# Designs tried in a protein design run: designed miniproteins, single chains, continued (5). Part 58

Each design is a single chain, and the fold is of that chain. pLDDT is the mean over its residues in the fold that is shown.

## One batch from the design tools (miniprotein)

Design m18143
Fold by ESMFold2-Fast:
Structure m18143 (fold): chain A 60 residues (1-60)
Amino acid sequence: IEELVEELKKIKEEYEKLLEEYDKALEAGDNEKVAELKKKIDELQKEAERLEKELEKKLE
């Protein structure tokens, strides 16, 4: 359980960094960078959802 919590914390930190890069790319009008970062953000969201589900199952 502790390991899952730490993994989720790391994913949230990576997610926040990607969001900052995404906003920066949007301000710069870099459409290719925006698309790439959006893909990475979506992948991290899926991983976070998976780990949150595992954590909830272990808490039951």
Scores: mean pLDDT 79

Design m18144
Fold by ESMFold2-Fast:
Structure m18144 (fold): chain A 94 residues (1-94)
Amino acid sequence: SLGGKAQRALMEGKYDEAIEYAEKALKENPDNAGVYTLLAQAYLKRGDYEKAVEYAEKALKIDPNNPTAYRILAEAYRKLGDEEKAEEYRKMAE
């Protein structure tokens, strides 16, 4: 599957490839919280922190009970210098 290819690329550190497969997966199913979480993680790993926030928030809109998305938000906000939001989301991830 495209989602499976995206996950494999992410695990191999091929973040641009992971993003490309994940975007293709969303065209087939736009309500896939797992694919939004994967995009958020890939952008976080690339240092695109604002994109990591955007996609993690989209994942939470579909599935509000997603500790991985909260963890990504905490790290992304920490990298963006928003320590208050980073701590808030860190607590939500526990």
Scores: mean pLDDT 89

Design m18145
Fold by ESMFold2-Fast:
Structure m18145 (fold): chain A 62 residues (1-62)
Amino acid sequence: AKEALELAEEAEKLGLTEEAKGLRYAAITNDGGAVLAAGGELKKRGHEELGERAIKVGRQLL
């Protein structure tokens, strides 16, 4: 979805290439579980606001 793609672009700007790849794939496949998982990884890396946004988007897609 659009929101997941926007989150992927933000993650890439921060140098979080694996999280950005996951979010792009989730955006293409509309996979809320993948967006949620990426949000958890973002929080583990100290990007709490971006991670929480990804979790919220993932829950909306589930």
Scores: mean pLDDT 78

Design m18146
Fold by ESMFold2-Fast:
Structure m18146 (fold): chain A 60 residues (1-60)
Amino acid sequence: SELEELEKEKKKIEEEIERVNEEIERAVKEGDLEKEMELGAELLSLVAKKVVLDKEIEKL
């Protein structure tokens, strides 16, 4: 079903957000400012995708 597919995509995005957060923590410890900024942009993109998916799930 469409709902099951969207919930699966949401879980995948949540797992990606967790991975990116872990990588940000590592970049902070290493003092890699450029990587922090790059990962921060990736995190914002993933959060935006999650918001869109949440809205699509709520409409079903």
Scores: mean pLDDT 86

Design m18147
Fold by ESMFold2-Fast:
Structure m18147 (fold): chain A 72 residues (1-72)
Amino acid sequence: SLEERYREAVRLANEAIELAKEIGDFDLLQEVARLQSRIDEAYRAGDEAGFDRHYAELKRIVEKAKELREKK
């Protein structure tokens, strides 16, 4: 359901924030905060397409942040 995906998106956003802190990447922190706002807006509006778009971008950011952490 959209509610289940929203809870997972919140969890991933928190994970991305912790990864960004470990990396020391303030720009990444701001990008995650912006995506959280867009995900929240799409969820409240019932915009599943907008939600899925922003959620996919968040997943890409988490994957990239994990790769950056492994290189350090």
Scores: mean pLDDT 81

Design m18148
Fold by ESMFold2-Fast:
Structure m18148 (fold): chain A 100 residues (1-100)
Amino acid sequence: MTKEELLEEAKELVKEGEKLFEEGKYEEAARDYGLALELLKEVLGEKHPEVARTKLLLAKVYKKMGKNELAKELYEEALKIYEEVGDEEGVEEVKKALKE
């Protein structure tokens, strides 16, 4: 699979995961976000904003599942990436999620 094909697959997995999360299908959403995260890390590297966004989405799923320590770790990792790349909107989204 080309890097473009892997990136397209990752984007579709994020989209499917968002739909599953809205439907309350948290284990399926976590699976799709987890698969998307691995593909995005491979194609874009671990410090990319899209990786941070996917970690934020996965953290929200784990919080809904009561996996608070896993959620916290992913929020902290997403925050660090957004801060390192200067994504102020991403930083604010993580801080908002941590308060809720």
Scores: mean pLDDT 87

Design m18149
Fold by ESMFold2-Fast:
Structure m18149 (fold): chain A 90 residues (1-90)
Amino acid sequence: MEEIKKLEEEIDKLFEEAKSPDPQVRIDAVRKLFELADEAAKLKTPESIKLLERALQRVVELMNDPDFDVRVEAALAAIHIALLLNEAKK
């Protein structure tokens, strides 16, 4: 499925951007992960569920980021992705 492959590639790129030394780049990456999580949840496939689980793990790691704003954005993304994952597993 072309959609899931494109989404996996975009999310993997955001995982790398979340490692940036610039906190603004990390914030932008987390915000984009929040947006792409909605797209992954709409696909309702086993692959999209695994992708949401990977995204959740990464944003939970960022809740321990040295930058306060990164931690806030990561917490919001973690809640959002966890809720999407809960709905997708029903």
Scores: mean pLDDT 84

Design m18150
Fold by ESMFold2-Fast:
Structure m18150 (fold): chain A 68 residues (1-68)
Amino acid sequence: SAELRELLERALEALRAGDVETALRLLQKAITLATDPEVLRNLQAALASLRAGDVAAALSGLHEALKL
């Protein structure tokens, strides 16, 4: 959906700017909007990586989600 894509793009921008708090909030909201099980799993993995402090893995996951 367009709303999901906008949230993911904003989360990616936040991570690029070093704003982990905003990225976490946006990812949590994106997860509530994801209806595709594959997209949902990818977003949950990105959120888990970000919570663990692995910004590089979270960025990779967001890029893959946006590529769809």
Scores: mean pLDDT 82

Design m18151
Fold by ESMFold2-Fast:
Structure m18151 (fold): chain A 66 residues (1-66)
Amino acid sequence: MELRIRTTLDVESFIGLVLRLMGIPGVEVEIVGENELLVRTTLSDEEYAALVEELRSIPGVEVEEL
């Protein structure tokens, strides 16, 4: 499954998010803009739903399911 993530985070918070996502097994992150990520996952449906909910709970983070 793929996600597009757009943020209004500062540089430190954005890098922190990238590092957190890269640490998750089955998650691949591509930086496509200064505050934009493309995320590909091989997670289960349950793990994917949990990740999407966690990301949407972060202020300044917008998640688009692809």
Scores: mean pLDDT 83

Design m18152
Fold by ESMFold2-Fast:
Structure m18152 (fold): chain A 92 residues (1-92)
Amino acid sequence: SEEVERAAREVEERAREGGAEAKVEVEGDKVTVTLTNANAGQGVGAIGGAVEAELLGAKASVSSSGDTVTLTVEGADEEAATAALRALAGGS
């Protein structure tokens, strides 16, 4: 959807502002965000995204390995996907 694509672009823009790179993949009801060269604030943002998605009925997980943080959201409608991405972009 356009709203999910806009939120994905916000994640990419905020990641670049923080010196990281973001890859956002949307496949039906699944959203995967991979942040490379992520800082601690972006890690907290990914956790916030997971919480927001789960509050809206989706299943979310966050993993980290070195400087890479991955947020995965499954079973997300447009509202859950958008909320997760916007929370991640906000970095909190």
Scores: mean pLDDT 82

Design m18153
Fold by ESMFold2-Fast:
Structure m18153 (fold): chain A 90 residues (1-90)
Amino acid sequence: LDEIRKRARELAEKAFSLTPEQAREAVRDAVLSMTPEEAAALIYEVAKLAFESEDPELKQALIDGVREAARARGPEMQRVADLVIEEVES
């Protein structure tokens, strides 16, 4: 669990060094290639960092990438993404 969350955090932090378009694609590709547990951890770490971001374009690109990838994985992962985004925005 700690290793999965550490890796998710490192990937999320790397996404913040990219352009909005690259960050969206990187997050989408990562979520789609991961196990459900890894994808959920990445969604949480990305959403947390996106909420703390001062760059509105990067924040929107990251949230869009997460939502798109979650939808592509199926309704359960989409629900996880929606709940996580709602929680970190609160």
Scores: mean pLDDT 77

Design m18154
Fold by ESMFold2-Fast:
Structure m18154 (fold): chain A 91 residues (1-91)
Amino acid sequence: MEERRKEIEDFLKTLDLPEELIEEIVDLIMANPGKAASLLPELDLDPDVLETLKNSPYLPDVQAIAAMMLEERRKGLSVEEAAERVIERLK
């Protein structure tokens, strides 16, 4: 449990997210394991990007967060705005 939480936090830090948004996303993943991962097939992302994320050593939920962030960023949103939309999808 503790190692998984740290792994998720460390990954989200690589996305240049504010600390408070990282904490909220981690708490949502921990409250509903598998929810983020279940959203992966609904994302309109390039197949090569999805394949790269699937082969990541990160947890499936973390891979889904990265994919959702990329989708929102592609729409022209900032990192912070993209994170807020990802949080809304996880609620």
Scores: mean pLDDT 70

Design m18155
Fold by ESMFold2-Fast:
Structure m18155 (fold): chain A 56 residues (1-56)
Amino acid sequence: AQPEVVVDLPRRMSPEAAAALEAGATRAAELFAQGRPDEAYAALREGVAAARAAEA
């Protein structure tokens, strides 16, 4: 069988990637509550990077 045609069609995040983004968002929310937006942005970027690593 050659499943390559359908393997790359779903562009949605994997559950692992979604969990990584959720963790980053939770951390960012805590930092925003503390008035630390620069650290909040860093946490979001780390979450995105971890999500991408989880997918690849």
Scores: mean pLDDT 71

Design m18156
Fold by ESMFold2-Fast:
Structure m18156 (fold): chain A 55 residues (1-55)
Amino acid sequence: LSEEAKKLLLEGAKLGAEGRVEEAREKIRQGADIGGMSIDEAGLYAAGLASLAGL
């Protein structure tokens, strides 16, 4: 997974933690598109990245 895709997924996770659900969804979608992943798969990766980042 590219650094750009990881960045978008982590941004989505942070927005989700802030309760900004629509913005989080959009960032996850962008990360999925760049990473060549499904939105569901991108959501799981975002959750993993958030866990590693202490979110």
Scores: mean pLDDT 80

Design m18157
Fold by ESMFold2-Fast:
Structure m18157 (fold): chain A 82 residues (1-82)
Amino acid sequence: LDLRALKAQLETVLNLVREGDVEGAIAGIDELIRSLKAAPPSPFVERVLQLLEETRASLRAGDVPAAIAKLQEILALVDEEL
């Protein structure tokens, strides 16, 4: 798992959310979920997957503040592993 690539992709998704590109953000999250499901299972990967699925649900519900908070939590988890 390339943690620096994961971080860069998460930052791109966060910027899309902040710009109001909800469809682009969801597409980015779906790509991240697909990539992480192909990675070896670990508590870190499982937690990030759960938070990404929750972020996607928040975006679909129109809860942008909740989505931003969850993306920031994922970024903090990635920084702890770097």
Scores: mean pLDDT 87

Design m18158
Fold by ESMFold2-Fast:
Structure m18158 (fold): chain A 102 residues (1-102)
Amino acid sequence: GMREAEEALREAEEALRRAREAERRGDARGALEAAREALRAAVRALQSGDMELAIRAAEEAIRAAEYAIRAAERVGDEETKLEAEIVEGLAGIVLGVAKLLG
């Protein structure tokens, strides 16, 4: 329901903040973990049936993944970069589904 979608969006926004802070510290794995949390929140928002909030949560997850990619590139962590690119792709799929159903 809408309350679950609102909670999921808040979780995605908090995860994006953590991804940004991790990137600033040079913590590629921490940024990836935050991006994964944002993706899980976006999927939960999608499952809630509120497509407008699911779109917003998915956009937050894409941004969190972008911070993880940048953090991994900066430290030369090819494995974390690949995992972050997968998270970005999955968040893009969530965004696409939410736009089609909304």
Scores: mean pLDDT 91

Design m18159
Fold by ESMFold2-Fast:
Structure m18159 (fold): chain A 55 residues (1-55)
Amino acid sequence: REELIEEIMKKYGVSEEEAREILEEAEVWARAFGRKEVEEGDLDLAYTVVEMSKL
């Protein structure tokens, strides 16, 4: 899980706190699509949702 947070920080250029929010949102999307593991598409959706919520 820490490894995913670091990847999110590197990929999106966000803080550790924002990366945790993105990961939690991505886990929700993975569950909604019936997957056990977070995929890149889930991360991209989560990033969009988190950024939109801060506007």
Scores: mean pLDDT 76

Design m18160
Fold by ESMFold2-Fast:
Structure m18160 (fold): chain A 89 residues (1-89)
Amino acid sequence: MEPEPGKLLTPEQLRRLAEAFDRAAELVEKGEITPQEASDRLAEEFERIAKEHGEDTARQLAEAVRSMGPVDAKTLRGIAAALRRVAER
């Protein structure tokens, strides 16, 4: 089963992405990685997760993350919270 409509990711995948965003935010806040490194890591995680739904969709989502450029920890935490809410609804 390959979902192609508006919501590609399962609740479990959304929770994993939220965890990745939250972890990246924590590392950025502690100064352990740069916002750019966080963005690159998250783009890689999106590609990895979305490849099971199709490489074209994975590439599009990863490119969207990369096109945001460096994002601060507050923005990353906000995205993580939003992903968790979507996973619950």
Scores: mean pLDDT 71

Design m18161
Fold by ESMFold2-Fast:
Structure m18161 (fold): chain A 103 residues (1-103)
Amino acid sequence: DPALERLLALVEELLEEAGASPEGRELFLEYLRMRLAGKSMEEILKHFGMKSDSELLQHLLSLFKDKELAAELLSLLDIAHENRLSPEQMVRLLEGARNGEKV
């Protein structure tokens, strides 16, 4: 899916800007792939060996120097999942957030 590949590339760039390590970027991208594949939070927690949503969230946030940007990205992904946005729609959402919605 070209739109999915574009979304993953955009997220990876944003994670690098947020000061994520290469390992942190790969972990976050795997999390994003699972969310986009419609995996439940229970399945995601099992995959990462985490005990709770809060443990996973804390671990993901720990991978970044910019905690506010990391929290915003996680929040936007939750909104996208809740509204069942396509990868193309998610790219537009993230580009809007990155550019301060300046078109």
Scores: mean pLDDT 75

Design m18162
Fold by ESMFold2-Fast:
Structure m18162 (fold): chain A 87 residues (1-87)
Amino acid sequence: SKEELIEKIKEMLKKANERNPDITFELNDDGTLTITYTAPDGKKYTVTIDFNKETDEELDAKVEAAPDYVKPLVQLARDIKRLIDEI
């Protein structure tokens, strides 16, 4: 079940990347998720989310601090973590 959830997360992130090629996702072996957005000027914005240690409050702060075009993806990662926590 945990492995099935990780596969679903990977598929969701893959589809998000297909719609937004300027956004890359890295699911790290330590259970963190790194989201990188490349702006039209070549500037990169990176947000890292730790599903094992971050509280909902810390994730909410990262959503607010993220650039507007990255906010929906940080929000999606937060929603995924909440679903995992409800199991």
Scores: mean pLDDT 66

Design m18163
Fold by ESMFold2-Fast:
Structure m18163 (fold): chain A 62 residues (1-62)
Amino acid sequence: SEEEKRERLAERLVEVLALDPASARRIAESVPPERIDEVLALLEQVAAGKAEPLDVVAFIHA
């Protein structure tokens, strides 16, 4: 569900980007539903060392 995806997004933002939980939750709530899976995929690339944290920030603010 969308709610489960947003919760996962907030958790991964904390784990991968070291954001505080309140900021991660606010950011997760601001992402359009159609983009959540792409942001999650990009966070996994960052965790794997294949992308930079700045790439996630740029994608979210595009």
Scores: mean pLDDT 83

Design m18164
Fold by ESMFold2-Fast:
Structure m18164 (fold): chain A 65 residues (1-65)
Amino acid sequence: MRKLVLTETSVKILAIAAGKKVTIEYKDGKIVVTIEGDSEEAKKTAEQIKKIFEDRGYEVEVEIK
């Protein structure tokens, strides 16, 4: 089920990022998610992306601008 899980993960990330300014990058073995905004909506978006990557075994850092 690896391929199916990977495809689903990609689709979910794209859907969550759609309509929001989100930058996702891989640095030094970690996923860094940068989002703009000071709202709870921005934090919720970051938490959803973080959970998706963590479910795959990645370490995630979130930055809010």
Scores: mean pLDDT 63

Design m18165
Fold by ESMFold2-Fast:
Structure m18165 (fold): chain A 61 residues (1-61)
Amino acid sequence: NADLQAKADAARTVAENFERGAKILEEKAPEIGDTAREQAEMARKGYEGAKANADKLEAEI
């Protein structure tokens, strides 16, 4: 199903974007402080949710 594949691919891209954002914030956290750490944690949670969504969509194909 091409529509499901496209949705799965898009969801995977969202997960990858959250992971990259989290890594950047984690790397900068020692310089910026608590705000960057909090944002990194939120980005990690976003990654987990987006990854779960991508995994679910991929399983429906």
Scores: mean pLDDT 81

Design m18166
Fold by ESMFold2-Fast:
Structure m18166 (fold): chain A 92 residues (1-92)
Amino acid sequence: GAEATGILLDAIKKLKKLGLTVTVSLSGDDVTITVSGANAEAIGILKDAAEKLKKLGLTASVSVSGDTTTLTVSGLTPQEKIALVLAGIGLN
């Protein structure tokens, strides 16, 4: 429900407060949140979000590739996906 969207919006807000650029995109059935130049605190925010989402029964994973950290989430509704993309666009 609304809990999954709230977890992700809170994570995006915290990352932007750290001065990071956050990109939200749709990749098939997944929502992907990408952060460039993520420090240990930013990686921790994404990992905490992933663990909370897993407790709600969603699939969530965090990967690090060079300076880019990505949170991938599956199992969101179309409405939740739209809300997250709009948040990403408004905050980039």
Scores: mean pLDDT 79

Design m18167
Fold by ESMFold2-Fast:
Structure m18167 (fold): chain A 86 residues (1-86)
Amino acid sequence: SIQAVLEQIDALAKEAGAAFRARDEERALRILEQLRELAKQHISDSQLLKDAIIRFLEEVIQAARHYGMERVLEEAERLLEEVEEM
């Protein structure tokens, strides 16, 4: 269901926040990869899911800039462009 996917996105967002606070760049990159997989599987199902993923990515971009995680920033910006074209 759409609700179950939204709950998965929310859980990943909380995990991403924890990864940033722990300065765990590799964990943040793994979370972005999980988000890419969710987007590819579900984004065509609902505009609400697309909007939720875009919002998550915008928050990740801001956090990556704040924590100085260049690899996470580049990957999040790339994924945002990919998602916007889905």
Scores: mean pLDDT 88

Design m18168
Fold by ESMFold2-Fast:
Structure m18168 (fold): chain A 119 residues (1-119)
Amino acid sequence: MSPEEKIKAFIDFLKSLPKKTELIEQIIKMLELALEDPKKAAELLGLSQSELTKLLNGEISFEWKDEPTTTLLFKIIVSFITGALSLEEAKELLLKLDLSEEDKEELIKLLESFEETLK
């Protein structure tokens, strides 16, 4: 699959969930915006259009920066989807985010479940 096809597959996976938390709904919205209007997505995330394009194409090496939690979360999720981060690397980075333990557990389970669908 191309990076774009992988991101679309992840969006479809999230939309198929029987219950969606606000966190999941926000992730869906941001991923859809990044595909439909990358300029607007970059502005909302505080990223350059070049950085967002490289991230969506799996070309960026993940680097921890002093950025909003929502931006770091987006970078981790997209990097995992595109294969720039392994599942274990993504899980370790999610645990370092300023999120509730419930949100961290939900995100880890989502990434693990998505990995299983790629068999």
Scores: mean pLDDT 83

Design m18169
Fold by ESMFold2-Fast:
Structure m18169 (fold): chain A 68 residues (1-68)
Amino acid sequence: SPSLEEEIKKLEEEAKKLSEEDKKLGEEIGASTDPAEQEALMREMARVSAELTEVVKKIEELKKKKES
């Protein structure tokens, strides 16, 4: 099985991708002039932010396990 370090690295890569997606969605919301498009993008951003929060929690749990 992969080491804790490898698992953490994989989750950190996932977190970086989600963070980049969240930033891109924020920029698209700011650039949009259509309220319906803004609502759809905001909904996607909320989903991405929730996923990022879950991934960050998993990283913290694994880091605590590694450092304990």
Scores: mean pLDDT 84

Design m18170
Fold by ESMFold2-Fast:
Structure m18170 (fold): chain A 99 residues (1-99)
Amino acid sequence: SAAAAEEARERELEERLREADELAKSTDPKDRAEALKLRFRAELEYLVANEDIEGLRKRLEGIDELLKKTTDPEVKKALEELREEVERAIEELERRRAE
């Protein structure tokens, strides 16, 4: 059913977010950078599947706030890559709505 499919997607997102949260507890900046990528890409995929442009813009704002606070070069690089991925997703969804 449609409800079962939505529940399955929500469970998949929750599992991916839990994996990212565990990795984020690492003292290694590379692990924390990977955790950010896992978390934000999981959220990005979920928001894109729902065509939630407003949700994507809120994620972009979240990334920009983290970039202002981040001094670690590995984490900063990961956030910059994620920022570009979110911007591209927003542009693609806006283009699909216009076409």
Scores: mean pLDDT 80

Design m18171
Fold by ESMFold2-Fast:
Structure m18171 (fold): chain A 71 residues (1-71)
Amino acid sequence: TEKASAVGQAVYQALLRAGVPREEAQALAIKFAKMVADGTPQEELRARVRELAERYGLAPADVDRILALID
């Protein structure tokens, strides 16, 4: 879906900027996009964004952008 694609791209770019290798960043972004497409509750999506930010050191501006795309 359009939203899952947009969120997936935002996560992918955030991970790349944080220095995550392309293959790993792509796999993580695809998994997150699938969570969005599958209708995962917003609170779980927000928790996952926090996990990714903590684990990989995502920039605050990228975290804010990803959260803004989650409904």
Scores: mean pLDDT 86

Design m18173
Fold by ESMFold2-Fast:
Structure m18173 (fold): chain A 94 residues (1-94)
Amino acid sequence: MEEAEELLKKGEEALKNGDYETAVQYFKRAVELAKDVDPELAARAYYLMGQAYDKLGKKEEAIKWYEKSLELARGEETAPLAIQAAVNLAILKK
């Protein structure tokens, strides 16, 4: 899980720096490590991947990853993430 958290952090830094494709690569690796063991981290990685694709102008990919984030964002700990993903989906699907 530390490896997945480190990848998530690197992806977030890349996203902040405008390196959206690099961010996507880190988030994909974070999901691969976290998916079966840390659904909350996987949900966060999917959400951030959706943001990166949205910044790249890849609307269909952004929608796909926000939807995957919502599938895993169950429980009170991920409620703020689920709300943000749902809002971003509503904006993209307009």
Scores: mean pLDDT 79

Design m18174
Fold by ESMFold2-Fast:
Structure m18174 (fold): chain A 61 residues (1-61)
Amino acid sequence: MSELQRLEAALQAALAARDVPAARAEVERIIALMRERGTPQAEIDETRANLEGVIASLEAE
């Protein structure tokens, strides 16, 4: 499995467990890997916004 696929799997596991700190850490690892791979900033911004939106819905209290 690629590094990105491993990080995405870890993020999905954290989200399923409602482990917000773990999910947030995996999002930052995914974003860092995307930057290392030269992913366009617009795609990184979209990915971050989507993932942070999911995490925020779990934290909202």
Scores: mean pLDDT 79

Design m18175
Fold by ESMFold2-Fast:
Structure m18175 (fold): chain A 87 residues (1-87)
Amino acid sequence: KEEEAFFYLMLGTLYDKQGKYDEAIKYYEKAIEIDPNNALAYLRLGDVYEKKGELEKAKEWYQKAIEINPDNTKAKERLKKVEEKLK
């Protein structure tokens, strides 16, 4: 199951790099369904929504990544930048 979550995370990353954000979201969501504690998948969902300009959704996913791993400095930095854009 964890290996399958990793493959979906990698597929999401591949589509994200190609600018295929809706496909990236689909595979990141599949990774989370298999491994709900994967903070990286939540961080990647936030990144994709930010790239789509959906800043409130990006904020929600970054907050979820921080809930799973409160020491995630990268998620905290991403959240701060999105909050500054929303001001």
Scores: mean pLDDT 84

Design m18176
Fold by ESMFold2-Fast:
Structure m18176 (fold): chain A 68 residues (1-68)
Amino acid sequence: SMEKEIALAMMRMELGVAKATGDEERAELIDKGIRLYEEDKEKAKEFMEKEIDPEEHPVVYKQMKELL
């Protein structure tokens, strides 16, 4: 779907920014989220709900929710 393609593209752009700015924790969350989404969407959903704090990483959380 177009919405999921846009969400993936935006997450990949943010992964690049996180790596460039040395935000290692955010980069790791984004990278793992993308990999899990491509491997197993249910695992990606569990990861989002258990491992991504929407208060600390609101943009990553929202983008993962839009992917799923």
Scores: mean pLDDT 83

Design m18177
Fold by ESMFold2-Fast:
Structure m18177 (fold): chain A 74 residues (1-74)
Amino acid sequence: MSRAQVEALIRLADADGDGRISLAELEAALAQLPLSDEQQKQIALIFGELDTDGDGAVSTEAFRRALYPDYVAP
């Protein structure tokens, strides 16, 4: 997916601006974006892989990097 789609998803999911995205926030954001079923499935899978601590939330930075494969941090 494009960087613009990743940033839109993060803005919608991190509505509180706390730098964390819960699974519920992610699902709500995915419902608002024109993404294919396959893209939604892949995003949910990536979220699960990033939730290594099992706390039910991931950082916006980690999620952005995982969804944008060519993302190189400044």
Scores: mean pLDDT 73

Design m18178
Fold by ESMFold2-Fast:
Formats: sequence, structure tokens, C-alpha cells
Structure m18178 (fold): chain A 60 residues (1-60)
Amino acid sequence: QAVEDAFRFFDRDGDGKLSKEELRQVAKLIGLNPTDEELEELYEKYSDLEGFKAFYEKYV
């Protein structure tokens, strides 16, 4: 529910995937300060809706 609303909010281009910049914004909102390497890892694993749910459950 809230996870899907958050995903939709940050999926600004509506393609069903988060960009690295969108994922960076999500990380900053929850208090994470990812390095470029950490952001690449987050993007690899958590850029689609399924991955974003896993990210939300792990970090939020």
C-alpha cells in the first residue's frame, strides 16, 4: 500500500522503474547517505517495484 504509493510518487517518468536519481532521493528521505558505489548497488537491486518493496522492508 504505502510502498506502492511511494514507488508511484518517485517513478516520475511512469516507466515502472526508478532511475538512479529517483532512488537516491528515496534513500535521502529515509536518512541514508549513499556513496556512488552504494547507489549503484541500490539501483541494481531495488529499481523495480519488487526490488523497491524489498528496499522498503529492509530500510524503512
Scores: mean pLDDT 74

